# Ledger of designs, part 61: designed miniproteins, single chains, continued (4)

Each design is a single chain, and the fold is of that chain. pLDDT is the mean over its residues in the fold that is shown.

## One batch from the design tools (miniprotein)

Design m14247
Fold by ESMFold2-Fast:
Structure m14247 (fold): chain A 74 residues (1-74)
Amino acid sequence: MTIPEERLEAEIKLAMALMLLSLSKRFGPDEELLRKALELAEEAVRLAEKAGDEALAEEARELAREIREEIERL
């Protein structure tokens, strides 16, 4: 069983985006952290789609949506 490089990269970027969102929620809203989290989540979507992992792509899209909503509330 081989994990495609793009799938692994997508998982790492998704985890990083989630961590940045969590930090923003815990320590107060930070526009720079939220914007960076959004970039990582959007890259995770593209990489997951290239890897053919639709479930991972859906998780990344959902996270990107949540991050955008947090930015819109600033």
Scores: mean pLDDT 82

Design m14248
Fold by ESMFold2-Fast:
Structure m14248 (fold): chain A 55 residues (1-55)
Amino acid sequence: ARYRATSDFVAQRPDELTLRKGDVVEQVGPPDGPYVRGRVNGREGWVPLAAVEPI
Protein backbone atom coordinates (compact mmCIF):
# COMPACT_ATOMS: atom_id res chain seq x y z
CA ALA A 1 0.00 0.00 0.00
CA ARG A 2 1.00 3.67 -0.37
CA TYR A 3 0.55 6.71 1.87
CA ARG A 4 1.02 10.47 1.41
CA ALA A 5 2.46 12.77 4.09
CA THR A 6 -0.20 15.32 5.12
CA SER A 7 2.41 17.69 6.61
CA ASP A 8 6.13 17.96 7.26
CA PHE A 9 7.20 15.50 9.96
CA VAL A 10 10.60 15.50 11.67
CA ALA A 11 11.78 12.15 13.05
CA GLN A 12 11.71 12.11 16.87
CA ARG A 13 13.35 8.66 17.16
CA PRO A 14 16.31 7.04 15.33
CA ASP A 15 14.09 4.51 13.50
CA GLU A 16 11.56 7.09 12.24
CA LEU A 17 11.49 8.63 8.76
CA THR A 18 11.59 12.40 8.32
CA LEU A 19 8.88 13.38 5.82
CA ARG A 20 7.99 16.44 3.76
CA LYS A 21 4.35 17.29 3.01
CA GLY A 22 3.34 15.39 -0.12
CA ASP A 23 6.00 12.65 0.18
CA VAL A 24 4.73 9.27 -1.03
CA VAL A 25 5.53 6.47 1.41
CA GLU A 26 5.60 2.89 0.12
CA GLN A 27 4.60 0.29 2.72
CA VAL A 28 7.50 -2.14 3.31
CA GLY A 29 6.12 -4.08 6.29
CA PRO A 30 2.92 -4.63 8.27
CA PRO A 31 1.52 -1.89 10.54
CA ASP A 32 2.61 -2.07 14.18
CA GLY A 33 0.20 -0.16 16.40
CA PRO A 34 0.19 3.53 15.38
CA TYR A 35 3.14 3.05 12.97
CA VAL A 36 3.83 1.50 9.58
CA ARG A 37 7.19 0.51 8.11
CA GLY A 38 7.70 2.62 4.99
CA ARG A 39 10.18 3.73 2.35
CA VAL A 40 10.69 7.22 0.82
CA ASN A 41 13.49 7.94 -1.70
CA GLY A 42 15.39 4.79 -0.68
CA ARG A 43 15.17 5.52 3.08
CA GLU A 44 13.32 3.03 5.31
CA GLY A 45 11.86 3.64 8.75
CA TRP A 46 8.80 3.86 10.92
CA VAL A 47 6.08 6.31 9.87
CA PRO A 48 3.37 7.45 12.32
CA LEU A 49 -0.02 6.76 10.71
CA ALA A 50 -1.26 10.11 12.08
CA ALA A 51 1.23 11.91 9.76
CA VAL A 52 0.01 10.24 6.52
CA GLU A 53 -3.12 9.43 4.53
CA PRO A 54 -3.71 6.31 2.39
CA ILE A 55 -3.69 6.78 -1.42
Scores: mean pLDDT 81

Design m14249
Fold by ESMFold2-Fast:
Structure m14249 (fold): chain A 90 residues (1-90)
Amino acid sequence: SLEELRRKVASMLREAARLAAESNRLSPEVRRELAELAEEAARAAEEGNLEEAARLAEEAARRAREAGDEELAEVLERLAREVRRLAELL
């Protein structure tokens, strides 16, 4: 179901927020910024605003890549693509 997929995506975005907060490659300021962006993306996904969720996840991915956490950037890029794909199905 769409609701089930939306909850799953939100859960994965919250997991990405946790990974950002725990990153040893990022400064405390960047960790907070990325965790906040991922949490905002999760909230948007829960509310059914998948376009906004994708945009926020894409922004978080760019920021992670710029900051040098390639592993986190890859996770966020994958999630952004999945969220955008879901938005296109609606």
Scores: mean pLDDT 85

Design m14250
Fold by ESMFold2-Fast:
Structure m14250 (fold): chain A 72 residues (1-72)
Amino acid sequence: MSPREKAVLATAAGIIRAAASYLESRGARSAPEAVRLAEEAYRAALEGSPEAERLLDEAARLLGRAAEEAGE
């Protein structure tokens, strides 16, 4: 994983984490798990782990569910 790829993935994970933390403060049920996966994706990205992209995708999917739950 290149330094640019690490920076992009880490930045994306940070954005997802911030959004998920906001939804968690609003009581969205899936938000805590989205925060955890975003933090895991961030660490994986910094380490150059091949799991970083998969974890980021999973965090983004849970963020979407948390947003739907917050609309309820």
Scores: mean pLDDT 85

Design m14251
Fold by ESMFold2-Fast:
Structure m14251 (fold): chain A 58 residues (1-58)
Amino acid sequence: SKTVEIIAKEITKQLGIPFDIAKAIVEDALAAGGTVDDILASLSETNPELAAAIKAAL
């Protein structure tokens, strides 16, 4: 989905993780029953700058 691609792109940009790996991590979190808001809440605790960048890109 476009949302997964946006989140994965920001993870790649901010953390230097390859896009395919970043995308797989996001897709895995959503498949486990997580929401975009759950992902953002978790990231806000560990990397608030990344969470803010994702929110701005969505």
Scores: mean pLDDT 81

Design m14252
Fold by ESMFold2-Fast:
Structure m14252 (fold): chain A 58 residues (1-58)
Amino acid sequence: TTYSYTLAVDDSLPPERQQRVLEKLRRINEVIEEEESKRELSADEVGELSLRTQREFD
């Protein structure tokens, strides 16, 4: 496990909510990695994919 300033899960949230956030993050990472395996992505494209994937859960 990597500890970094980019932690997207707020540890002050109840465990149930933390699980929800982790689920979204796993999905986002899967989508980005799958797309990166097909072509090189710019930072802007990664952001676009993250936002689109986030919308699927919202």
Scores: mean pLDDT 67

Design m14253
Fold by ESMFold2-Fast:
Structure m14253 (fold): chain A 71 residues (1-71)
Amino acid sequence: MEELLKALEEALREVGVPDDVIKRIVDAFRKAYEEGGVAAGFQAAVKELRKEGLWDKIPEVAELLARRLGD
């Protein structure tokens, strides 16, 4: 989990998401992950990105996460 949270935080920072928004997204991911695993965590993160109006960042974050976690 901590590896996933670190990768998510780094991907969000790389695409220019503000630190306060990153903290909210990471917190939402952690909470959802504890209840429903990785899929729930990522769905919560996507929902937070949409709430912040960062729809355009979603595909780039997904690509960066795949690169960081998949080698």
Scores: mean pLDDT 78

Design m14254
Fold by ESMFold2-Fast:
Structure m14254 (fold): chain A 64 residues (1-64)
Amino acid sequence: MDIFGDGKIDDAELRLLTAHILGREVPGVSDEEIAAAVKRADIDGDGTVNAKDLQKVVEERKKQ
């Protein structure tokens, strides 16, 4: 398993990123967990995930 951000975002991490973008809390998940998912999905190296970055993650998932 390739855990370091190489564009491999699983469904759980995608859910965390979606919650972060929508500003919603996720039960049982801390801000630290969300920050880790954001770091992995940060393809542009901006330290922040935008809707466009999330769309790219979804696109990578569809390629599989």
Scores: mean pLDDT 62

Design m14255
Fold by ESMFold2-Fast:
Structure m14255 (fold): chain A 82 residues (1-82)
Amino acid sequence: MEEEELKKAKEEIERLLQEAQSYAGSGDLEKAKEKLKKAAELAKKYPEIAPFAASGLRQIAKASPEIREFAEELAKEVEKAL
C-alpha cells in the first residue's frame, strides 16, 4: 500500500477538521459544514483512517452545538463505510 498517500490523506483530514472548527467558532456554519463534508468524503476513500476521521467529527459535534447534528450524521456515514 502507498504509505505516502495515507499520510497525506490523514494530514488533509486533520487540516479540514481544524478549518471546520475555526469557521464554526467564527459563525461561518456553511463553510464549517463544507469542510466537514470534505473530510468525511476523504475518510470514505481510506478505510484505514476512517475511525480517526469519525472520532474527529464526533469531537467537533461535542464542541459546536450549532453543527452537532450535521457532524454526528457525517460520523455515522464514515462508520458505515468501514
Scores: mean pLDDT 81

Design m14256
Fold by ESMFold2-Fast:
Structure m14256 (fold): chain A 80 residues (1-80)
Amino acid sequence: SVEEKLKEVEREGAIAQTVLGILEAARSFLDDLISRETDPERIAQLEAQRKQVDADIAETRSRLEKLNAEYEKLKKELEK
């Protein structure tokens, strides 16, 4: 049913939002570490880790955008 699909999209969205929050916290932590680090080799390693986290954030945000679009579509069908 449309209602069952809506509940599943809501669950997937909640998980993705939690993951995004964790990734954004990790990104902030890496930014703090980089700002305090004085070793150029360690800075380069931390920047590489930050780049991976930024990629994961972008992917998670893209997934959330798609889930939000599906949620809005299903919600309109449920209101008929």
Scores: mean pLDDT 88

Design m14257
Fold by ESMFold2-Fast:
Structure m14257 (fold): chain A 61 residues (1-61)
Amino acid sequence: GREEAVERIMEETGLTRAQAEGVVTLVRELSREVAVAYAVKYAGLSREQAERAVELAEEHL
């Protein structure tokens, strides 16, 4: 579920819990595209890393 998504994002991308929770929330409530943009702009991920974080959120939601 949500907690598993957050933990997997933290492990694979090095994001903080708050950043990982942000990605999961944006995927659930807005869109994949917004979540990718957030991860790149605010979390400092590459586009490839951001897309992986969003993929993990989608797989566990």
Scores: mean pLDDT 84

Design m14258
Fold by ESMFold2-Fast:
Structure m14258 (fold): chain A 71 residues (1-71)
Amino acid sequence: MELEAEIDLALARMIAWLAKKAIEKGDLESAREYIKLLEELAEKVEDEEVRKEIEEMIKELRKKLEEKEKE
């Protein structure tokens, strides 16, 4: 059971990293797609701690995306 949660968290971290790189490059379309994938993953994850960590990643990425879109 814990193995699935660990895989989901590892996947979430990779997607979050790709989203950050997209934002840094100004590729806001790719960044939005990666954030959407994280949101879909968070909805499917049953582990509360993993879901909370993914939600925090989404929050940080959305904040960075909003800041970049205003520029």
Scores: mean pLDDT 81

Design m14259
Fold by ESMFold2-Fast:
Structure m14259 (fold): chain A 70 residues (1-70)
Amino acid sequence: GPELEELLERANRLGVRLVLEGRVDPETDSGLEIFERAVEELVRAGEISEEQAKELLELHRLILEGKLSL
């Protein structure tokens, strides 16, 4: 739903920020690893629940497998 799409965009933007800050390396870390790290930081910051984190990781997996597009 729209809430999960907004959280997906937030996690992706945080992933970009982690790259720009040198906290992850896009040449050695996979897009999935960067996304997982961003989701973990959102949970740690209290911005999303553990349940929302699981839903985001599943949504990202479906996109990577080509089963879902935005």
Scores: mean pLDDT 80

Design m14260
Fold by ESMFold2-Fast:
Structure m14260 (fold): chain A 61 residues (1-61)
Amino acid sequence: SMAEELRKGADVLSRDQVLAALDLADKQGLSDAARQGRQMLDDGTDPRDVALFLADQIEKA
């Protein structure tokens, strides 16, 4: 699943790769999670923590 890939890859994902994952999640109906993740990146949150946040949101959907 995308959530498992995000968790396993979190330490090596770039900001751009996390943004791409957020865009994909937005297109799949997770618009609030995508908006929150983008805000976290804008606020300087580590891409790893944003990837783990997105994985958690996908698993709760």
Scores: mean pLDDT 85

Design m14261
Fold by ESMFold2-Fast:
Structure m14261 (fold): chain A 77 residues (1-77)
Amino acid sequence: VRERLEELDRRARELGEKASEAYAAGDYKEAGRLLLEAAEVVDEAARLLEEAGAPPEVVERLRALAEGLRAKGEELQ
């Protein structure tokens, strides 16, 4: 699962960068959409880590991050 987690990490960072660019350009709807997509990617990483037996604290931290991204994405819609 390491390769999959690395891929998800890369995708989350790319989506975050694109969201920042959209926000700077005044495209708040696009920024929100990208943040919601980033939240889904982080949530998937949390599920994979949980399935792999990661400590609950690690999984909970990623789920909290995903929830924060989702809340911000919803705010920008």
Scores: mean pLDDT 83

Design m14263
Fold by ESMFold2-Fast:
Structure m14263 (fold): chain A 61 residues (1-61)
Amino acid sequence: PAPRPSTVPKTSLSGLPLTPKELALRQRIEQELAATDPTSLKDRIERDVLEAFLAILDAMS
């Protein structure tokens, strides 16, 4: 998919350049997190898991 012109800068905490695949994966995970419902126990658990995956991806970059 084409990048959105109003997208925020996509850099890691250490300022390392990310590959297009890593950027797409991170963006997808962030979108999934934003879509979760905080009133659902299942979605809360899923959010925690997704946040853990984001932390692992960021550490691996």
Scores: mean pLDDT 66

Design m14264
Fold by ESMFold2-Fast:
Structure m14264 (fold): chain A 68 residues (1-68)
Amino acid sequence: SEVEKKVEEAIKKYIEDYKAGKLTPEQALHKLVEEVTRIAKEAGLSPEERKALAMKAANRFLEEIDKL
Protein backbone atom coordinates (compact mmCIF):
# COMPACT_ATOMS: atom_id res chain seq x y z
CA SER A 1 0.00 0.00 0.00
CA GLU A 2 2.95 2.33 -0.67
CA VAL A 3 1.04 3.50 -3.77
CA GLU A 4 -2.15 4.06 -1.71
CA LYS A 5 -0.23 6.21 0.82
CA LYS A 6 1.38 8.35 -1.90
CA VAL A 7 -1.97 8.85 -3.68
CA GLU A 8 -3.68 9.87 -0.40
CA GLU A 9 -0.84 12.33 0.30
CA ALA A 10 -1.20 13.82 -3.20
CA ILE A 11 -5.00 14.20 -2.81
CA LYS A 12 -4.55 15.89 0.60
CA LYS A 13 -1.82 18.22 -0.74
CA TYR A 14 -3.90 19.50 -3.66
CA ILE A 15 -7.04 19.91 -1.52
CA GLU A 16 -4.93 22.03 0.89
CA ASP A 17 -3.54 24.13 -2.01
CA TYR A 18 -7.10 24.65 -3.31
CA LYS A 19 -8.40 25.63 0.17
CA ALA A 20 -5.48 28.07 0.58
CA GLY A 21 -6.39 29.76 -2.74
CA LYS A 22 -3.09 28.69 -4.37
CA LEU A 23 -4.80 26.66 -7.11
CA THR A 24 -8.17 26.68 -8.86
CA PRO A 25 -10.11 23.36 -8.77
CA GLU A 26 -9.08 22.72 -12.41
CA GLN A 27 -5.39 23.44 -11.70
CA ALA A 28 -5.44 21.23 -8.58
CA LEU A 29 -7.13 18.38 -10.48
CA HIS A 30 -4.61 18.65 -13.37
CA LYS A 31 -1.62 18.52 -10.98
CA LEU A 32 -3.18 15.64 -9.02
CA VAL A 33 -3.70 13.54 -12.19
CA GLU A 34 -0.09 14.24 -13.28
CA GLU A 35 1.34 13.26 -9.88
CA VAL A 36 -0.81 10.11 -9.51
CA THR A 37 0.17 9.02 -13.05
CA ARG A 38 3.84 9.48 -12.07
CA ILE A 39 3.34 7.51 -8.82
CA ALA A 40 1.67 4.67 -10.76
CA LYS A 41 4.40 4.62 -13.43
CA GLU A 42 7.17 4.50 -10.79
CA ALA A 43 5.32 1.62 -9.07
CA GLY A 44 5.36 -0.36 -12.35
CA LEU A 45 1.60 -0.32 -12.93
CA SER A 46 0.28 -1.01 -16.45
CA PRO A 47 -1.17 1.82 -18.60
CA GLU A 48 -4.68 0.50 -17.81
CA GLU A 49 -3.98 0.45 -14.05
CA ARG A 50 -2.43 3.97 -14.23
CA LYS A 51 -5.61 5.34 -15.87
CA ALA A 52 -7.84 3.61 -13.29
CA LEU A 53 -5.79 4.99 -10.38
CA ALA A 54 -5.77 8.54 -11.81
CA MET A 55 -9.56 8.43 -12.35
CA LYS A 56 -10.14 7.11 -8.81
CA ALA A 57 -7.98 9.89 -7.33
CA ALA A 58 -9.72 12.56 -9.46
CA ASN A 59 -13.18 11.35 -8.37
CA ARG A 60 -12.17 11.33 -4.70
CA PHE A 61 -10.70 14.86 -5.00
CA LEU A 62 -13.96 16.15 -6.55
CA GLU A 63 -16.08 14.42 -3.87
CA GLU A 64 -14.00 16.01 -1.09
CA ILE A 65 -14.08 19.57 -2.46
CA ASP A 66 -17.87 19.30 -3.05
CA LYS A 67 -18.22 18.82 0.75
CA LEU A 68 -16.34 22.04 1.59
Scores: mean pLDDT 87

Design m14266
Fold by ESMFold2-Fast:
Structure m14266 (fold): chain A 55 residues (1-55)
Amino acid sequence: SEEKLKEIQELVAKLIDAIEKGNKEEIDKIIEKLVELVPDISKEEIYEHIEKTKK
């Protein structure tokens, strides 16, 4: 549980960095990994969160 939380936090940090750099390929890869670690979170919810952050 704690190890998974650390992985999620690291992926979220990388996701934010990839969004700031506009690296679409990296964004997509990170989202895939996040969905695998947290099956209750959909790709759509992650993309909506990104859209709100960039507006």
Scores: mean pLDDT 74

Design m14267
Fold by ESMFold2-Fast:
Structure m14267 (fold): chain A 60 residues (1-60)
Amino acid sequence: SPEDVRELEEAVRLLEESIAGLRARYEALKETDPEEAERVRGQIENLEELRRELRERIER
């Protein structure tokens, strides 16, 4: 439904905001805590995968 699509689009937007925040955190941690930076990289990859799945659902 149009409302379901709107909810998915909002979820994608919120995921993009979260990914942007995690990318900033990754850059900050890369010099001071490389181990935590790699953990954050993994979180980014997981959220990017979820974003891709939600975008696929919007297209269908």
Scores: mean pLDDT 85

Design m14268
Fold by ESMFold2-Fast:
Structure m14268 (fold): chain A 60 residues (1-60)
Amino acid sequence: GASQLKKELLNVIGEILSLIGEIFESLSRGNLEEAKRLEVERQKLLQQMQQLSQEYDRAK
């Protein structure tokens, strides 16, 4: 239901914010390959967030 979709959406947003921090840390340490890998994962979470947002809008 809409309540579950909202919780999933908030969880994905939290994961995106955590990955942004990890990307920054990797870049600060000069680990460009790790930062690029984490950026790919962030893009996947952004797609998941967009899908959940659309599902939440339909469930309203």
Scores: mean pLDDT 82

Design m14269
Fold by ESMFold2-Fast:
Structure m14269 (fold): chain A 66 residues (1-66)
Amino acid sequence: SSSLKKKKEELVQELQELQEEASRLYREHATVSPAGEVTMPAEVRKRLAEIGERINDLMEELDALE
């Protein structure tokens, strides 16, 4: 029981940290043109993709623990 609770807390914390990182990256690096085009450096876009994949993995792990 305590082991399961700790695992859930760790997964939730990592998910929250990744969501905060993604929000920060958008805030700091996203540029919106007058036409509505969003541009970001390629390295930032790559990191956002990695964050998205990890969030999906974490959500699957959390669902498996319910």
Scores: mean pLDDT 84

Design m14270
Fold by ESMFold2-Fast:
Structure m14270 (fold): chain A 62 residues (1-62)
Amino acid sequence: SMVRDPRVVEAEAYRIAGAVALALGDLEKAAEYYRKAAELLATVPERAAEAEALRAKAEELA
C-alpha cells in the first residue's frame, strides 16, 4: 500500500474493530469504534466523504 498517512491506517483499524463488534452484536462498541474512525478521517480532506458515512453509521447504531 502507498498510503503513508497514519490517521488513515488508525481509522482503518477502528473501522475493522467496529465491524467485528457489529458482527458480535455489540452495537454500542460498534458505534464508538466507527465514531473514532470518522473523527480521524474527518481531519483528512480527501477522506471527508468516508468520515461522514462512518459518522452516520455510528449514529444509526447508537
Scores: mean pLDDT 82

Design m14271
Fold by ESMFold2-Fast:
Structure m14271 (fold): chain A 83 residues (1-83)
Amino acid sequence: TAALKAEIQRLAGEIERYAKEAYELAEASGDEEKKKYFLEKVKEADELVEKAAEALAAGNYEEAARLLREAAELLRETVEELK
């Protein structure tokens, strides 16, 4: 649906913004454990994004939106933990 496609585009932008913010927080911290935590969470988010891309290729916009919501929330939580 048009609404799901719009949500997917919005979530893609949110994922990019949260990943960038988390990276900047981890780097600014100078803390190797925070940098490691960031890398682990980005890997988890990347796996969700890859699954979402597979769902999109199959025409399953509902599944893609669910996976991208999970990735966005994971990265949002990562930002909060790195503060």
Scores: mean pLDDT 88

Design m14272
Fold by ESMFold2-Fast:
Structure m14272 (fold): chain A 74 residues (1-74)
Amino acid sequence: KEEVIEEFLKKAREIAGNDQELIDVAEGFAKALREDNAAEYVGQVLRFVGLILEGNEKASEVLKLGMEAARKLE
């Protein structure tokens, strides 16, 4: 479980670079996965969608990786 989450965060940070807001959302998403917190998971997905709607193309790539990580966890 932790290996999948750490690999996601590593890739998310590489994609986000200096985008601290995107990094914060990715870290919140990882925390929700670690804690099996469904409400927080949905909340962070909505935050990614908000960033995408604001024109953050990197947020879409990070969300895709996050969803892949979630599928690997079950």
Scores: mean pLDDT 81

Design m14273
Fold by ESMFold2-Fast:
Structure m14273 (fold): chain A 62 residues (1-62)
Amino acid sequence: DLLEQAKKALEEGDFDKAQRYAKEALAKATDIPDPEERERVLREARDLYLQAQRKQGRSVRA
């Protein structure tokens, strides 16, 4: 769910929101006892977070 929210925020160009949801997904993933599921969620959340952060860094003010 948080991963979907992060993806939607990225799609909408709301990089701050995407970064926030990705961070929440990372925190939730840390609590997942299944190492396969945990790694999968961690990886997706991290990728979304980094993508949002990268795009947000391109917001140059005139």
Scores: mean pLDDT 76

Design m14274
Fold by ESMFold2-Fast:
Structure m14274 (fold): chain A 61 residues (1-61)
Amino acid sequence: SPELERLAREMERLGREIVALRDQLMAETDPARRAALAAEIDRLMEELGRLGEEYERLKRE
């Protein structure tokens, strides 16, 4: 389904962004920037979770 393919691509994009941010967080030594990176990772992980739930819902329809 085009909708499932769109969601899968968006989830892959978000997954790659999360990995890149985690790599940045591991290399970062400034506490303020670490906090900002951690907050952005949490936000993207929450969004990825929502898209995953939508993907599973549409897959069952």
Scores: mean pLDDT 88

Design m14275
Fold by ESMFold2-Fast:
Structure m14275 (fold): chain A 83 residues (1-83)
Amino acid sequence: DEKLKEYVEKIVEALKKAVEAVEAKDAEKAEEALKKAREALEELKKWAEESGDEELIKKAELIEESFKKFEELLEKKIEELKK
């Protein structure tokens, strides 16, 4: 799972930057970081689908479900920052 770990690390780093930007009340920076996290998730999903590995596809689906919940929370916080 070296590739899976690498994709997850990219998603986590981007989400971490989004959270830091929200805490700093920087809506624009938070939006950019969240967009990068979403791009990393799409790369993970595509890689898993192309692998044909059912276990990897399942793990990517679970990661996407967790991501969507966190994305909704961050998007709401970003909208609040725009006043």
Scores: mean pLDDT 84

Design m14276
Fold by ESMFold2-Fast:
Structure m14276 (fold): chain A 67 residues (1-67)
Amino acid sequence: LTPAQQAEIELAMAYMLIAVLKIMKNPSKEEKEELIERARRLVERAAELGAPEEEVEEALERLEELE
């Protein structure tokens, strides 16, 4: 995998976690926090690997909405 391909995969994984968070009914505080932390780490890793700034910002905005 190139860094660009890895960035795409990590962003895709982050968006999958965001989707899961949006459909969860009454998640525990611990479960919610764990999934948000995992998604945030994936977005940060993708940014380090050269993911487009626009895509990184969109993912972070979606995570903030879940708080």
Scores: mean pLDDT 81

Design m14277
Fold by ESMFold2-Fast:
Structure m14277 (fold): chain A 96 residues (1-96)
Amino acid sequence: MEEERRKLLAEFEEELKRLVEEGAPLEKLRELIERLKKELGLPEVVVERLELEAEAIELSRQPETAEKRERLAELRARGAELHARLQAEQAAREAA
């Protein structure tokens, strides 16, 4: 990675962790993801995974309902699928 990209990644990683710990609203998490997309040119898979994670965090703060539980399960399943895809792509690069 280039030095500039590494610095930006570290800054965004720290900011994301802080926002999650503070219980920041979905809008702030989405703003951070948009900045990552623009400045780092993240792959679509990574961006989608971050968006799903942000939505899951926001939903976790809402009252327990059947719809909430179903939506969280859907987000979790999609996140796992995207993670598996990212791992497979990483393995393919290492094998090449």
Scores: mean pLDDT 71

Design m14278
Fold by ESMFold2-Fast:
Structure m14278 (fold): chain A 68 residues (1-68)
Amino acid sequence: MTAEEYVKKGAELLAAGRPEEALEYFRKALALDPNNAVAQYGLAGALRALGRDEEAAAYRAKADALGA
């Protein structure tokens, strides 16, 4: 899978109410492309869904710095 394919899988899992699994797929996307702003935003969204707001804010800030 490409980083884009992992991001798509993560987004599908978030929509299905499975944020823990979505988190895993966004992390896989970042393993392939560490500067993927879409994956950083996706990871922030999954963390928010899990109530991990501090970590979500950190990934959101990182994504914003990448120009997403």
Scores: mean pLDDT 82

Design m14279
Fold by ESMFold2-Fast:
Structure m14279 (fold): chain A 71 residues (1-71)
Amino acid sequence: SDAEAYLQKGEEYFAQGKYEEAIAEYEKAIELDPNYAKAYANLGRVLLAMGRYEEAAEYFKKAVELDPSLR
């Protein structure tokens, strides 16, 4: 799906250390699928890499609420 394509682009930017670009792609994935638990988990991961710990925790919480297997 298009949401999965945006998730993949975000993962590619994250691997390159391009955190703001990664966030933008993950936000596009969530715009297309607001219940995309993996996109919220990946947002949490990039925010952790940026030292934004409280925001990261909220996105991980949202990911687990949508998919408890991600805990």
Scores: mean pLDDT 87

Design m14280
Fold by ESMFold2-Fast:
Structure m14280 (fold): chain A 62 residues (1-62)
Amino acid sequence: SIEELIREASELFKEGEELAKKGKIEEAQKKYDEAVKLMSKVSPTIAKVAEAEAKKVLEKYK
């Protein structure tokens, strides 16, 4: 279901942010890539927004 995809993507974004805060940028990128992939199954527009937000978080903690 779309609710399940959104939930899984949300958890991956949280994991990515925690990894980025710890300076594990490569691992954070992998989590964000997985989250964006899940969101693309819901909507390509939402996936683009999620991708842009992930990039900003990674740049902030790099």
Scores: mean pLDDT 83

Design m14281
Fold by ESMFold2-Fast:
Structure m14281 (fold): chain A 65 residues (1-65)
Amino acid sequence: MEAVTAAVGLALRLTSDTGAPVIVEVEGETLIVRGEFPTEEQRRKAEEMAREMGERLGLKVEVIH
């Protein structure tokens, strides 16, 4: 599937929504979200959005700070 296109969209949305720089990569069957999240609220939001996208794409999700 075209998971890369979805990853780009997710990166833009997370960066706008959290106010923090976010990098999203697709490595095989895993969606990797990496960003600087200084607050628990920002981390939680990133995890929730990444999980939703992973479920839609059938990918594993990993969120890294």
Scores: mean pLDDT 74

Design m14282
Fold by ESMFold2-Fast:
Structure m14282 (fold): chain A 58 residues (1-58)
Amino acid sequence: MDEELAKRLVDAGVLAAKEHGYSPEEVARMVEAAGRHLGLPEEVVRKAAEEAKERVEK
């Protein structure tokens, strides 16, 4: 469940970067904020933010 939700946040962050031109660092920050707000474990939040940053960097 947590991993699936984290994956949705990564996908949303990448889409937002494409729409608005956010930097990889900005996307990682947004994913971290959203994950913490949803109560995801810190390790899951960290990995999701890292993955989103990597995908935006291509």
Scores: mean pLDDT 80

Design m14283
Fold by ESMFold2-Fast:
Structure m14283 (fold): chain A 81 residues (1-81)
Amino acid sequence: KEEKIKKIEEAIKNGDYESASKLIKELLDEGYSLEEIAEALEPSNPNFAKLLRGIAEGLKLLQKGIDRAIERNELRRKLKE
């Protein structure tokens, strides 16, 4: 978990949101919650941690909340202008 959190922090710092989203998905697949991931990211990136908590609350984590939010943003750019 710690190693992947560090990689997410580096990806966000570099503007590589694709890698960051992939790493978050890997943590979710390993059984970690969006809330746990947000807590780990809060010290280095509080705004992003707040976004992840908002996604978890608005989009049921049990239904791939982060994947849906990321795909929504990417699909809006790709399919819906």
Scores: mean pLDDT 69

Design m14284
Fold by ESMFold2-Fast:
Structure m14284 (fold): chain A 113 residues (1-113)
Amino acid sequence: SENDKKAEELIDEGRKLLAQGKYEEAIELFKKAYELTKDPKLQALAYINIGKAYLEQGKYEEALEYFKKAYELGKDDPELQALALYNMAKAYEKQGKLEEAKELKKKAEELLK
């Protein structure tokens, strides 16, 4: 749909802002993409990118919330679910929660077999 195309464009622009360190502006574009699309895979991708923006800001709890939402939306896409789990593991590693990170990485590997 036209809305799905616009959502993809917003995600691409948000990723460019992330690369520039403009995290709050990037989050705003990813939220607009999420609101515009009805495709759960695009919604999950928007949430992964919101989580990455929070992660880069050191906001680990907010990052985890968005990665969890992305995992739930990506239920029909094992690669997308694995991507969400790997990003959750990275957030747990940043918090020093190494056992939780290890278990999430194992779960991601199981999805890709």
Scores: mean pLDDT 90

Design m14285
Fold by ESMFold2-Fast:
Structure m14285 (fold): chain A 97 residues (1-97)
Amino acid sequence: EKENQALVYLLAGASYLKQGKYDKAIEYFQKAIELNPEFEARAYLLIGQAYLKQGKYEEAVKWFKKAIEINPNNTRAKKLLAEAYKKLGKFDEAEKI
């Protein structure tokens, strides 16, 4: 039951993200994590992407770092973290990724 609801929230969040409704996307991704922590790695990446698209680069950095802490081999999260650092003018930090 809760697993189905968590997946529905994750999919709803992804739909809002595609529509450019970034605040709603973040809300639904957070709801998905609360119901099923197994979605943390994927949801953290998607929350970071939503903040990045909003121009909230410091928040994007926080969420991409959380995704990398769960999966250190997440190449997509590392690439997006580097992009967020470049947007903040933190070129040295971007090169470390």
Scores: mean pLDDT 85

